# Designs tried in a protein design run: designed miniproteins, single chains, continued (5). Part 17

Each design is a single chain, and the fold is of that chain. pLDDT is the mean over its residues in the fold that is shown.

## One batch from the design tools (miniprotein)

Design m16554
Fold by ESMFold2-Fast:
Parts: C-alpha cells; sequence; structure tokens
Structure m16554 (fold): chain A 85 residues (1-85)
C-alpha cells in the first residue's frame, strides 16, 4: 500500500510538469487525481510484467523527441522498481 502510494507520488510529481506543458491545469490534475491513481495502478502492473518493453518505449520516445512521453515512461519504470522492491 505505502510503496504503491510512494510510487504514485513520484510518478505524479515527475509527470506533473509534462502534463502542465501539454496544457493540463493544476485544477484538472487535482480533479483527476483519484482517476489517475487507478490508471497508474494498471500501468504499474503492466510495467512490472514487461519492464523490457517499457524501457524500449522510453528509448523510442527519446528518439522521436517526445520529452513528455519519455518523462512519463521513465517515471513509470522507476515507480515500478520502487513498488517491486
Amino acid sequence: EKNKKEAFELWLEATREALRKAGVTEEELEERREELFKEFEEYLDKALEKMDKVKEAIERAKEAGNKEMEELLTTLYKAAEIYKK
């Protein structure tokens, strides 16, 4: 439970800047916090199952110059490592 919340806060903090640059406001982020947490749990489970695929996706986002996606996926990868520990 606490590890999952810690992982979520790490992911949320890192992706908050990317979401802001994509036009998502602080108010929208707060309204969707609970929804984002549920989505995060699903993504976390998928990332744990396919860590190598997530790493490949990070590299492809980097190659495409999609910094927002790169940051999101990199944080998801780190969050998955924290949760797995």
Scores: mean pLDDT 72

Design m16555
Fold by ESMFold2-Fast:
Structure m16555 (fold): chain A 79 residues (1-79)
Amino acid sequence: HMTPEQLARALEAAAKSFERSAKLHREQGNEDIAKELEEYAKKLREYADKVRAGTATPEDIKEGIEAAKKGSELSEKVA
C-alpha cells in the first residue's frame, strides 16, 4: 500500500510529465492538446494536495485516476 506522501509524489510526477508534454505539443502547433494536458496536470496537482492534507474523498481518488489515464492517452497522441 502506498503512503499518502508516495501517492502525492506520484501524482505530482505525472502532472510535471503532462506539463512538459503540453509545452512540446504547443511548440508543434498542437495548442488544443497542450491546453487539455495542462488541465489534467492541474487536476492531478489539486488531487495531490488533498492526498497530502488527508482530505481526499473516494470521488477525488476516482477523478485523479481518470485524469491520469486520460492525460497519459492524450500525451501519447503524436499524430
Scores: mean pLDDT 80

Design m16556
Fold by ESMFold2-Fast:
Structure m16556 (fold): chain A 72 residues (1-72)
Amino acid sequence: TLLRPFIAYILSSFGLPLPDEELEAAILRRFGDDLAALVAWAREMVGYVPGQPVFTPARTLSRAELLAAVGV
């Protein structure tokens, strides 16, 4: 899947936990190859605001919380 190598990169870029196979599969099932939708969802999960000069990583979100939030 074309999106798969970008999932870990996107989650890491927002300070989210590194995905396991289960989380990767759930994200692929929900978003397919839509990188824009995945990035928008990641921003929503961490409360990221475009143009913010300093981004604080989301240290309170677990893999289990992300898997539940993806929920397909």
Scores: mean pLDDT 68

Design m16557
Fold by ESMFold2-Fast:
Structure m16557 (fold): chain A 80 residues (1-80)
Amino acid sequence: MREEFQRLMEELRREVEELRRNPGLSPQELQERITRLTELLVEAARTVDASGDEELQRQFQELEREVAEVLAEVLERLQA
């Protein structure tokens, strides 16, 4: 459980960093990255819910906020 959660959190952070480093991604590349982030978020949410661990839940909520921030930045750039 904990190892799986940490792996998912690391992958989520990697995808977030990838989006921040590459603001010039095409709409297709952005769609692929957003899909990947969504898939990882769903897996991480299921993992943390199954654990019943409040500390893991807090860590997930923090990363979820970071993901939301990055997605907002991406959407703003697409509208510009």
Scores: mean pLDDT 78

Design m16558
Fold by ESMFold2-Fast:
Structure m16558 (fold): chain A 111 residues (1-111)
Amino acid sequence: MTRDELSISERLLHDTYLVALNMTKLLPENKRKELEKEIEEEYEKFLEEIREHNLPYEEVKKKLEEWLKKEAEKIKKLIEEDPSVDKEKAFKAIENALKEYKKYLESLEKS
């Protein structure tokens, strides 16, 4: 599905999904693949919910912000349990990703 074929809410979902997938790259490949599959399944569920219920943009935005924060916390827990990962650097990368996502949302409101 191309970005140009998506509604504003569906584009926000797609962009949020890409941020979540990029955060999984901080994990070792074996743990990353399982979490990537869960993220893809949640993406499809959100897409159906948006389409079936015609959710308002502000409600979609709030749900996606909450989902991304939950995914970030899951990734942080997996990082803490893995001694091969540099916890301090990985946590900083997650915090930076969440800050950039917040700036992205603010830029959409000014456009």
Scores: mean pLDDT 80

Design m16559
Fold by ESMFold2-Fast:
Structure m16559 (fold): chain A 78 residues (1-78)
Amino acid sequence: SEEEKEKEIGRKMAEHLRELARRYEAEGDLELAKLYRESAEIVERVIEEGKEPTEEEKKTMEETVALTKPEMEALAAA
């Protein structure tokens, strides 16, 4: 079902975000670690409750996406 697919994709996204948070925390980047952790929690809550993100949650996710893209590009180039 569509709901099942969305939940699975979201679960994998949350897992990846938690892995990023752990990595940045180990590197001493506590601000990025917190942002990724909070984003993982938002994804998990949205999936578990089956509701769309709030405006505040959408802003947090947009910030995470904007930061993740340059970080992913930097990691790929290193």
Scores: mean pLDDT 73

Design m16560
Fold by ESMFold2-Fast:
Structure m16560 (fold): chain A 57 residues (1-57)
Amino acid sequence: GGHGHGGTLGGTGALLAALERGEPATPEVAKRYADRSGEEVSDEDARRAAEAAQKAA
């Protein structure tokens, strides 16, 4: 891990916002937010992001 939570996962902030709203942190949701941001994310990356967001929540 790093001290700066910056720049490696595009969409982690959106996932955290979704969790705050009450949405489940799933890899499908991660992909949706990445797509809306104009980023293309692999299934593995989406799964990782969802797991990280759930742990951070």
Scores: mean pLDDT 67

Design m16561
Fold by ESMFold2-Fast:
Structure m16561 (fold): chain A 87 residues (1-87)
Amino acid sequence: SMVEAIEQVIEDLDKLKEYLEKNKDDPEVRALLPGILKSVQDAKKLTEEILKRSAPDSEVYKAAKELLERLDELIKFIEELIEEEKK
C-alpha cells in the first residue's frame, strides 16, 4: 500500500540520519552532503504533491504529513552539517 511505502521511506530516512551523524567527520561523506540535501529537498516536493492530491482525512494524507515533517527535520540537520564544514 502507499501508506506502507511511505512508512518504509520514513524508516530509511531515519537510518540515513543515523549514518550521517555517525560518519559526520568523514571527508567522503561530507562531500556527498550537498547531493543528499538536493535529493531530500526533491523528495519533499514530491511529498507536498501527494498531500495536495490526498483527502485530508485519509491514511495516505496522515502518513505523507509525517513524512514531510521527517524530511524537514533531515533537511535542517544536513544544512547544519554543511554550515559546520564552512566554519
Scores: mean pLDDT 85

Design m16562
Fold by ESMFold2-Fast:
Structure m16562 (fold): chain A 109 residues (1-109)
Amino acid sequence: SLLERLQQAKELLEQALKEKAPPEYILQLMLAGLGLIREALEKGLDKDPEVKKEIEQLLKLIEEALESNPELSPEIQELIRQAIEAVRNKDVESLREYILQISELLRNS
């Protein structure tokens, strides 16, 4: 079910980018994607080649979403960049903290 959730998150974000969805919706999809990647890394599921492939593709889409949505606040943009780097370094604790900080900023907006 995690593999299917990663695939679904990828498809939703890809469609949202193609349709030029509102930045707030794209940001929610980016956060959902980062959360799924965090879960996969915490459970060591990235050792499965299919899961690893979906993580890499979803991460690339998150990077493309960040670059194509400059209207996102600078603080949120920086936290997403740090979250992307945490994924690359397999730093699950930092990734969790960055996701939490972005979520808290969105609740207080």
Scores: mean pLDDT 87

Design m16563
Fold by ESMFold2-Fast:
Structure m16563 (fold): chain A 100 residues (1-100)
Amino acid sequence: MRLSVDEVEMGLAHAATTVLDAARAEGDAALAQRAQEILDRVTEISKNETDEEKKKEKLKELAREVRALAREAAGRSTDPARRRTLEHVERLVDQLIERL
């Protein structure tokens, strides 16, 4: 099953925002900055890339970065509920990569 580009953009923005919120809650400024940079890149790709195939490739690469970041954030989290949320986000992004 293929996802639309808009669905992938929305999913990646949600995932990156969840990582950003978790990083801020943990006081991890470096992780928060990386999550914000991903959100900025989703916006840039959405506005500037007009070639759908190039857009998909850029989003797929970005999704791999979001997955890695969510995994790293989950491993560093001291709160079990936050860790479960980040693990869920990692799985969500993995599904986005698979369906893109």
Scores: mean pLDDT 82

Design m16564
Fold by ESMFold2-Fast:
Structure m16564 (fold): chain A 68 residues (1-68)
Amino acid sequence: MSEEQKELARRLLSTLSREQLENFRRWLEQETERDIAAMRAAGVPEEVIEEYRAKAEEFLAIVDEVLA
């Protein structure tokens, strides 16, 4: 994720309440695992799936930064 994308994500997430952020974090974790399962079922290459997971984990880290 680019620094510009990270900054935009922080700005957007900071508009949410703590409760909304915690709910969004849980939803994002669940959606990421669901998306990965769907991608595997569709025959998406593991390299692409691992890139997707890494980006999702990076986004979750930004959510955790805003929650701190």
Scores: mean pLDDT 82

Design m16565
Fold by ESMFold2-Fast:
Structure m16565 (fold): chain A 100 residues (1-100)
Amino acid sequence: EEEKKKKEKQEKLYLATLGAHLVLSRNPLLSDEEQEKLLDKMVKETFGISVEEMTEEEKKELEEIIKEYVEERKAEAEKAYETDPEGYQEELRKLAEEVV
């Protein structure tokens, strides 16, 4: 049961990180400070606590999820682009439209 709650927290954190990444990817003019504030807001809305209030274990989980997400998306992007460059561009366009 504790493991189930931990998985739910990880899924919510993953979704919050994904959302933040998608927003940041579309707003390359955001300063580092604005990017930090956006990430903190999304984490707070998801968990009810700020990044600064997170435990060291929760911060490590956040870092690992971000790292895994970045590595997985980079690998998927490279593979998708090699397999179907036009289809990959269309998927990115649809994703961008859905979040606007």
Scores: mean pLDDT 60

Design m16566
Fold by ESMFold2-Fast:
Structure m16566 (fold): chain A 72 residues (1-72)
Amino acid sequence: DEVKQQLAENRDAIIERLLAAAVAGREAAGLEVTPERRAALRAGIEALIDKIINTDTPEHIAQGEALLDSLK
């Protein structure tokens, strides 16, 4: 699956973009982003990306496509 291959190849870039968006969203909401919270957010994003890469369902393929589109 090309989508899964592209996700694996761009895993670090996707994680960094999603983490940056999550941090910015929390800061905009007036929430403190501690190093521990940033690490927890990163771990959750990594687990989500790995699940999408390793799961072969139409729903996960669609999620993978949306993540790749988020890099544009």
Scores: mean pLDDT 77

Design m16567
Fold by ESMFold2-Fast:
Structure m16567 (fold): chain A 70 residues (1-70)
Amino acid sequence: SEVDRLREEILEVARKIYEKHFSPEEAEKYIADLEAFLDRMAARGMTPEEFERLLEVLKLYEKQIEEEKK
């Protein structure tokens, strides 16, 4: 489904951010927490459009963090 695709993209972007800032153990924990959060939001009726908005925000945060580290 589109929600499943967006969920995977969100997790991929988050994983890249977490791996740069946290230990492997911390990154795995935060990814697991994010997976649980996304699953709860989907169960509560979060739409594909809402998942797309979340993905856009995470991509902006990734870019901003990379720029601020310079």
Scores: mean pLDDT 79

Design m16568
Fold by ESMFold2-Fast:
Structure m16568 (fold): chain A 106 residues (1-106)
Amino acid sequence: MLERIKIAKEIAKEVTEEAKKTLTPEQAEAVEKAADAVVLAMQAIDDPEGAYELLKKWVDGLKRENPEYTPLAVEAALETARRIGEAADKEEGEKIEELIKKAYEE
């Protein structure tokens, strides 16, 4: 649904802007990529395997390139999914949170 995608993108932007005010530029970039990954997974939510693959690719890339920022980025992804759930669709948000946890746990 186009409206839910707009809400998700606005939330991702808010999470990113909050991070830029309180975190280092490198940490804020990790948060921005995390929020963007959640938006992409939400767009693919009707295909849970596809949504999981998108999140898994993001987590695996993060662990490889910036392992020290992995916990921060995963927390940001979970917070982004939670806010999307509250604003748009709670069940969809909870599904994305579960997929993020599975991707992080491998």
Scores: mean pLDDT 83

Design m16569
Fold by ESMFold2-Fast:
Structure m16569 (fold): chain A 72 residues (1-72)
Amino acid sequence: RKEKIRERAREAAANAGMTFTDEAIDYLAEKTEGLSDEQIDAIIARALVIAQSRGRKTVTVEDVEEALKLVL
């Protein structure tokens, strides 16, 4: 399941012209493994928006942490 979450995150980031740090992808996969695809996609989308709002093209662990708080 974690591998599929990592692939979903990379695909979503690529579609937005962005990337995740390796640490952020690993953190996301670990924290969202038990969630539905809908919840995972919502967290990914929110993390991308948070990073973008901060003027970055790279999603960090902090962006994923904030996205988790907003979606869960």
Scores: mean pLDDT 81

Design m16570
Fold by ESMFold2-Fast:
Structure m16570 (fold): chain A 68 residues (1-68)
Amino acid sequence: SSENELIFRIAKHEFEKILEEAPEEKKEEVQKIIDETFARLEELLRNGASQEELLEVIQEGVKKIEEV
């Protein structure tokens, strides 16, 4: 849906900001988590996943970054 596409774009922008603000020594690990998160989101979008499923994957990505 267009709403799921908007959520995807907002998440991409927010994760890009997180990466830019991350310390240099953590950027590689943060980038890996972002790449894995967006690979999952792209697959979910292709398969017509719900908004709830997209938000859960985004929240898990954020939590993993916070643990770096």
Scores: mean pLDDT 85

Design m16571
Fold by ESMFold2-Fast:
Structure m16571 (fold): chain A 80 residues (1-80)
Amino acid sequence: MEKLREILEEARKLFLEMQEAVEKYNNPKLRKLMEEIRKLISEYLDLLEQGKLTPEQAEDFIERLRKIMEEAKKEIEKVK
């Protein structure tokens, strides 16, 4: 899925920005959001490796990841 590759690339870049912001500003909400992203990606990769990923699960994953990323972007802007 092309959209999935794009959102994962965006999530990777955002995760690096979140890590820098957590180290610099010690924001506990950003730490929590980073953990949520890690857990979501881990669940997705497990489904992929098992060959159990359905199109519906992929779409749900994209939407859930996008929502967490939007919240993380707002928190980063707030601390800058």
Scores: mean pLDDT 78

Design m16572
Fold by ESMFold2-Fast:
Structure m16572 (fold): chain A 70 residues (1-70)
Amino acid sequence: SVQDLVKRYNQIKDAMDNSDLELLEKLIKQLAEEDREVALRIIQNLKVEAEREGKTEVAELLQKLEEEIQ
């Protein structure tokens, strides 16, 4: 459901905001197994946010995950 997707997005964003790289990778990989297209859209959106916030390690992880999932 859209509500479940919003909840999952918020969990992924919280992991990004806390720079919890291990949790961020785990949550994104789990989402990619369920819905690869949705995972890629979330990665692309969060990369923009990470770059804007200067979260270099988060942006690098998201780039790596995008390349692995595509």
Scores: mean pLDDT 87

Design m16573
Fold by ESMFold2-Fast:
Structure m16573 (fold): chain A 100 residues (1-100)
Amino acid sequence: SAADEVKAIFDELIAYLESKGLTAAAEAARAAQKALLDAINRGESPEAIRAVLERHERVILAALFADARADPSITDAELDETLARIGEAVRRIEAIIDAY
């Protein structure tokens, strides 16, 4: 199902963020997963589901920035890789929503 695919993408992203010690970003991604799965399970329109995703993407990015600011051991290369993985997860989820 679309919900199962979205859940799997978020599970991968959350595991990655946790593996890097990005605690605030990981918690924001969990909240995003719950909100998006709830919207899909309610049968909301693709436009409404996309709006939920866009709002939560901003929260995840803000949380990542806070994690990076709190941990000076995080390199620019690690931040760039994390941003790329968040962007890839969002793109994969958008493709699922568009096919929904």
Scores: mean pLDDT 90

Design m16574
Fold by ESMFold2-Fast:
Structure m16574 (fold): chain A 80 residues (1-80)
Amino acid sequence: MEVVLLEPDGVSDETVAAIRDALEKNDTSTTEKAAKGLEDAGFKVISIHSTHLVVRTPDGTVVRLSVGPDRITIFGGAVS
């Protein structure tokens, strides 16, 4: 699976690394499975959609993730 990181506005490198690690360790074939993996890693899931989800990190940063069949794209600027 490919993980693509866009330049997120207001998201730290440490937060990006934590999201990437959680997604690479877990089954991300669906947004529901990706959401569960992120919850298990300590993230709060705000919303789940068929192609994307919005999560809050343990340090309080809100990020948006786009989930495709073989690709996860991480980008910031998400509305809480």
Scores: mean pLDDT 71

Design m16575
Fold by ESMFold2-Fast:
Structure m16575 (fold): chain A 66 residues (1-66)
Amino acid sequence: SKKESEVKKIEEEGEEEVTKLRGEAGERMAEALKESPELAEKAFKEGMEEIDKKEAEYKQRAQEVL
């Protein structure tokens, strides 16, 4: 259906955005790890929170289409 196509597009766009954020978060964590394990842990947690929020945003948008 048309709604199913819209949902699929939103899910694909969300996955692409999340993939980008994971890459950026990984780079920040790697740089932080060079300084200290504590900073790397903080960077990891912040990155995961950012990814979770982005995934939730795209899931909400998909549900609003249905």
Scores: mean pLDDT 83

Design m16576
Fold by ESMFold2-Fast:
Structure m16576 (fold): chain A 79 residues (1-79)
Amino acid sequence: KEEKLNEALEYFKKGAKEIRDWVAKGRADADALGAQTAAEHSPELAAQVKRQRYLDISAEANAKEKELLDKFKKMKEEA
């Protein structure tokens, strides 16, 4: 019982770190795209593109977090 709860907690911690790392990489990629857009087009367009990419990343992160929470709940129920 206790071992299964510890397994669920470690799974949650690992999943949360993976989502956090994925968000950090996505934002870095968005920043690079924004810098390129500013150089090739305009700062205004760059700001818009970067904001849209950040919104897309946040939406996907929320979906990943929900999936992680749902699986964590299931693991706790099975413990």
Scores: mean pLDDT 83

Design m16577
Fold by ESMFold2-Fast:
Structure m16577 (fold): chain A 61 residues (1-61)
Amino acid sequence: AAATREGAEEALAAAREAAARGDVDSAQNYGTHAVVAAGEAGEDSLAVGARAREILDEHGL
């Protein structure tokens, strides 16, 4: 994914899809990628990290 705000949102969407199918490893990897992409884009990486954590928590992961 690109180091842009859109890239971070794309990675979060992929994390949500992976979590929905019970793919913990992919969900965590996409979540980490979203945080890195947000940081590189100058976005709030802590807020993106919280969103990635929430996706996992919503799916019991």
Scores: mean pLDDT 78

Design m16578
Fold by ESMFold2-Fast:
Structure m16578 (fold): chain A 82 residues (1-82)
Amino acid sequence: SLLDKVERLAKLLSKQEFVNTDVIVNAAREAGLTADGDDETIRTLVGQVQFYLKNKGFLPDSTPIDGILGPKTLEALKAYGQ
């Protein structure tokens, strides 16, 4: 399912020391998602990961799902990967 692919994406990103557009695209493809490096696709993929992390309790409910890999989203990914 899409949810299973987003879970795989979150797990793959949680193992990365540095996350940029290329890392997101490569991780998304490995998770079985279609991904290009365009801003809209990246924003959508990051937004799906943020939604997943919120539902798992790793990202605070007060943090918006903005599709941006900011410090709070990166911290949540690191916590999820532990």
Scores: mean pLDDT 83

Design m16579
Fold by ESMFold2-Fast:
Structure m16579 (fold): chain A 63 residues (1-63)
Amino acid sequence: ADEVAEKVRELAEKGATPEQIEAELRKMGAPDAAITNAVLAVRRGYTPEQVAQAVRAGIEAAK
């Protein structure tokens, strides 16, 4: 769970697109809610830290 959030933070820091982040999260087995939150946060220009927080919230919401 936390590993997924850290991965997304690193990808966002490197300027990864929403599509790249979605693909990577899918490979890691992240729940759909976490993927959706990450994509929306990146599309809205959130900071890498905020994107990671959105992923954590999505994981919690999925469970």
Scores: mean pLDDT 80

Design m16580
Fold by ESMFold2-Fast:
Structure m16580 (fold): chain A 82 residues (1-82)
Amino acid sequence: MDYKKLAEEHQKKGDEALAAGDYVTAARHYREAGVAYWKSKDYEKAIEAFRKALEAFRRAGLPDSEIKALEDMIKILEEKLK
């Protein structure tokens, strides 16, 4: 499976949902893109995708627990870049 291509597809769908004002759908697609980039070991793009998911979830007004989970994922990936 081409995880990089899968990640790019999810990122595009996230961008489309964001443009439509569907923050929940945008956040889900950005999270899936981040997971796919992580599996392809593209940690920098995974961090970017998770940050976009985090912003979209904040705009959607989702619980702090979902926000904290994404912040923890970003922190783990930042440690992998060191």
Scores: mean pLDDT 82

Design m16581
Fold by ESMFold2-Fast:
Formats: structure tokens, C-alpha cells, sequence
Structure m16581 (fold): chain A 82 residues (1-82)
């Protein structure tokens, strides 16, 4: 599975969970960056859990980093395993 195919599958999973994916960027063969908008009832900790579940369902062992950009908009970085 290509990194682009992984990115598309993770995007679809996040959208199915009620998140709005604003952008997707493939940084390299192991790193994908998403900008996501969460509903008001989803805080940073819940968003990180949701993203970890989505990423690991597609690629077990994927590492997830979530940082708040502004308001309900978050930057999500997913690092694929070796």
C-alpha cells in the first residue's frame, strides 16, 4: 500500500468519525500531515484518541502527534512504522 493510499484511507476514516479534513499533505514515504476541524464537543485528548484509532486501524504501529492550530482546527502528523 502506498503512503498516498494510506493517507486517503485515514482521511476517509476520520471523516466517517465526524471530523472535517481540511487538508492532506504527504511529507515523505513515512509521514502524513492532516489539518482537521473537530466539533466543539471534541477536545485535544479525544481527537488524539480518535486519530490513533483511525491510523492504527489502517497501519498498526503508526505514531500520531496532534497540535492545536486555532479554535477547533488541529494539525495531525502521522508517522508510519519502519
Amino acid sequence: MSVEEIAERIKSMLESMGLKVLSVEVIDDRTIKFIVEAPENVDLELLELMVRVAANSIVPGAQVKVTRVEGNVYEVTITLPD
Scores: mean pLDDT 84

Design m16582
Fold by ESMFold2-Fast:
Structure m16582 (fold): chain A 93 residues (1-93)
Amino acid sequence: DSLTLELLTPSVKNGEKIVVRARASTGPISSIGITLTSDGMSTLIKPDRVEYYSSGEAVIEATLTKEYPKDSIVTNTAVTESGVIATLSAKLE
């Protein structure tokens, strides 16, 4: 079993859209989400769009509408129906 996350947008910046794809080798993806961590505090980012595919793929799109501090960490998390979890983290530029 594998679950992979891929950042489809070239960078993570304030005011820009983030697009992430999750792919599972087995079964469907049950959830995908984005959090931003700054100064030890985590905030859930509300997505613009989330799409789940029967093929075991999910795509999440979110826009960073607030001015967050440089070097804040954006973490994408995906979970399969079987309970496999993957994360992908990037620093805000």
Scores: mean pLDDT 82

Design m16583
Fold by ESMFold2-Fast:
Structure m16583 (fold): chain A 89 residues (1-89)
Amino acid sequence: SSAVERLREAVDALVGAIPDPALAAGIRDAADALIAAYENKDWKAFAEAAYRLVTLIHQAVQQDPSLKPLADRVLQAIVEVGKEFLKSQ
């Protein structure tokens, strides 16, 4: 999926800009969980992974507001993956 590819690229860009390795790993893990839930058509896992990913992104932007443009790219990619998920039902 092109939306999944854009999510991976956006997450890589954001994670590369975060100096906190635990926060960076958490964002990557949440994104991987969201993609896995999308592939498995697991509604609950998708919602839980999306909530976790958005929460960690919010934390990153609160710590460093200069990350907002990279964070906005990830948020847009989450929306696009969610739209594709709904179309697959």
Scores: mean pLDDT 88

Design m16584
Fold by ESMFold2-Fast:
Structure m16584 (fold): chain A 99 residues (1-99)
Amino acid sequence: MTEEELIERLVALFKKIFGDKDVLTPEDIERLEKENPKLAAIARDLFEMYRSVAREKGRPVKDEITLEDLREMARELSKDPAGRAVLETLIKALEEILK
């Protein structure tokens, strides 16, 4: 999977989970926990990956993440083979749950 394919898939999955929302909030994850606990767990993992990348880059850790924050996270993770493998596994898990 190319970097751009990975980013496009992540954004598409986010749109399926949260609809036309431009920002993911902790409240959106809490709502998912009530409706689909498995999906909420994976969304939380994505949020933790965002926080980890932000800390490594010395950037402020936001409580609300945008689609641009997700694209940045995916791009940074895809630079490292281990990070890329983790991200690809997470995307595949999301795709399976959303079937």
Scores: mean pLDDT 76

Design m16585
Fold by ESMFold2-Fast:
Structure m16585 (fold): chain A 105 residues (1-105)
Amino acid sequence: SNAERARELVEEFNRWVKENPPEGYEVEVELIERNGVLYARITIGDEVFLIPLEDTEESLAEFEETLRKAKELLEKGDVDGAKEYLGKAEADRIAAVAKEEAAKR
């Protein structure tokens, strides 16, 4: 199921973080539910990103790519790049959800 796949992606990312702990800052991903909507809450140091997840294959593919790119940037030590990328991913996903809701009017 899509919810099980999202959980698997989060567990894989957090396992990688545990095996490759960053120096001087925290990195964590968790799945949270707010008002019936599933969110990926991503922490990098002092910044938190909250990405809404839809129960679709497309949303899961975008989430997998988001985690993959964040991991790549963190592996290179590009913490600022990872924060910038996640901030843009959060903004883009929020905008996409808002556009889809507007189209249902």
Scores: mean pLDDT 82

Design m16586
Fold by ESMFold2-Fast:
Parts: C-alpha cells; sequence; structure tokens
Structure m16586 (fold): chain A 68 residues (1-68)
C-alpha cells in the first residue's frame, strides 16, 4: 500500500497536472482560478484521508497567495 507521503505526492501531482493543462490552453492562470481548480479537485476526492491532506495543502497555498 502507498505511504501517506506517496499518496500526498500523487494527489499533488494530479492537481498540478490539471493546472498545467489550463495554463497550456489559456497561456496563464490567475491565482484565484488556480485555487478554485485545486478546491474543486479536492472536493471530488472520495478518500477522507487524502482529502484532509489536500485541505492542509490548500491552507498553505491560500497563505502563500495572501502574502503576495
Amino acid sequence: SPSVRERFDAAWARLQEALDARRAEKGRVTPEEALAVVEELARQETDPYQRALLERLLAHERAALAAD
């Protein structure tokens, strides 16, 4: 079974892939649009353990965006 870190890394890679796809289509993504995409994917996560990890990541990203 994958470790907690491996599951987190896989979920993060999937989120980044979705963001990269949007950037490729539009040339750029607004920070608010990027955050919305991450939130939408996290909401669709059916595993409560992975969802909790993604929610922690979202909190970190919100703090980073607010600092800019």
Scores: mean pLDDT 69

Design m16587
Fold by ESMFold2-Fast:
Structure m16587 (fold): chain A 94 residues (1-94)
Amino acid sequence: SGRAKVEEVIERARANPETKEKLEEAERYGEEVGRELAAAIRAGDWARAEELAREAERKIEEMKKEGVDMGVILALAVAAQTLPREVVEELEAA
């Protein structure tokens, strides 16, 4: 059901031309950062992982200021790359 909530937010963003472009940007950024973060964690490079996590947090805050829960979409995109599905579901429920 957590995934269904994310899909609802994405569907709403796609319905509005102004938010569609921002959604696509957030998805691309989340995928790129999530991939780098996953690689850093697998390599045991905790310093790099912390840096990437702080960058993602700043971008999430920036996107939230633009409205339409773009920060939530970005946070979930990053989490999906690095966290087990069970942890992502728990965060969505919080």
Scores: mean pLDDT 64

Design m16588
Fold by ESMFold2-Fast:
Structure m16588 (fold): chain A 84 residues (1-84)
Amino acid sequence: SRAAALAELLAAMAAATEAAEAGNYEEALEHATRALRLAEALFGPDHPLVAAALAAVGQTLELLGEKEKAAEYFAEARARRAAA
C-alpha cells in the first residue's frame, strides 16, 4: 500500500541518518539511495522530497570523498527544485 511504502521511506531516511552519525558512510549511502528510489516512486521526480533525497545522497557521497558524484547529485537536486 501507499502507507506501507511511506513507512519504508521514513525508515530508510532514519536508517541513513543513524548510519551517518555512527560513521558508517557506505551503509548510510545504501539507505539514502533506497529513500531516493522510494520518494520517486511515491511522489514522482519533480516533488520537493525527491530533491531533498537527492541532496541527502550527495551529502553522503561527500562524506565518502566522492566529490564529483556528490556534485552531480547536488546539481540534479537543484534542477528538480527548479522544476517543482
Scores: mean pLDDT 85

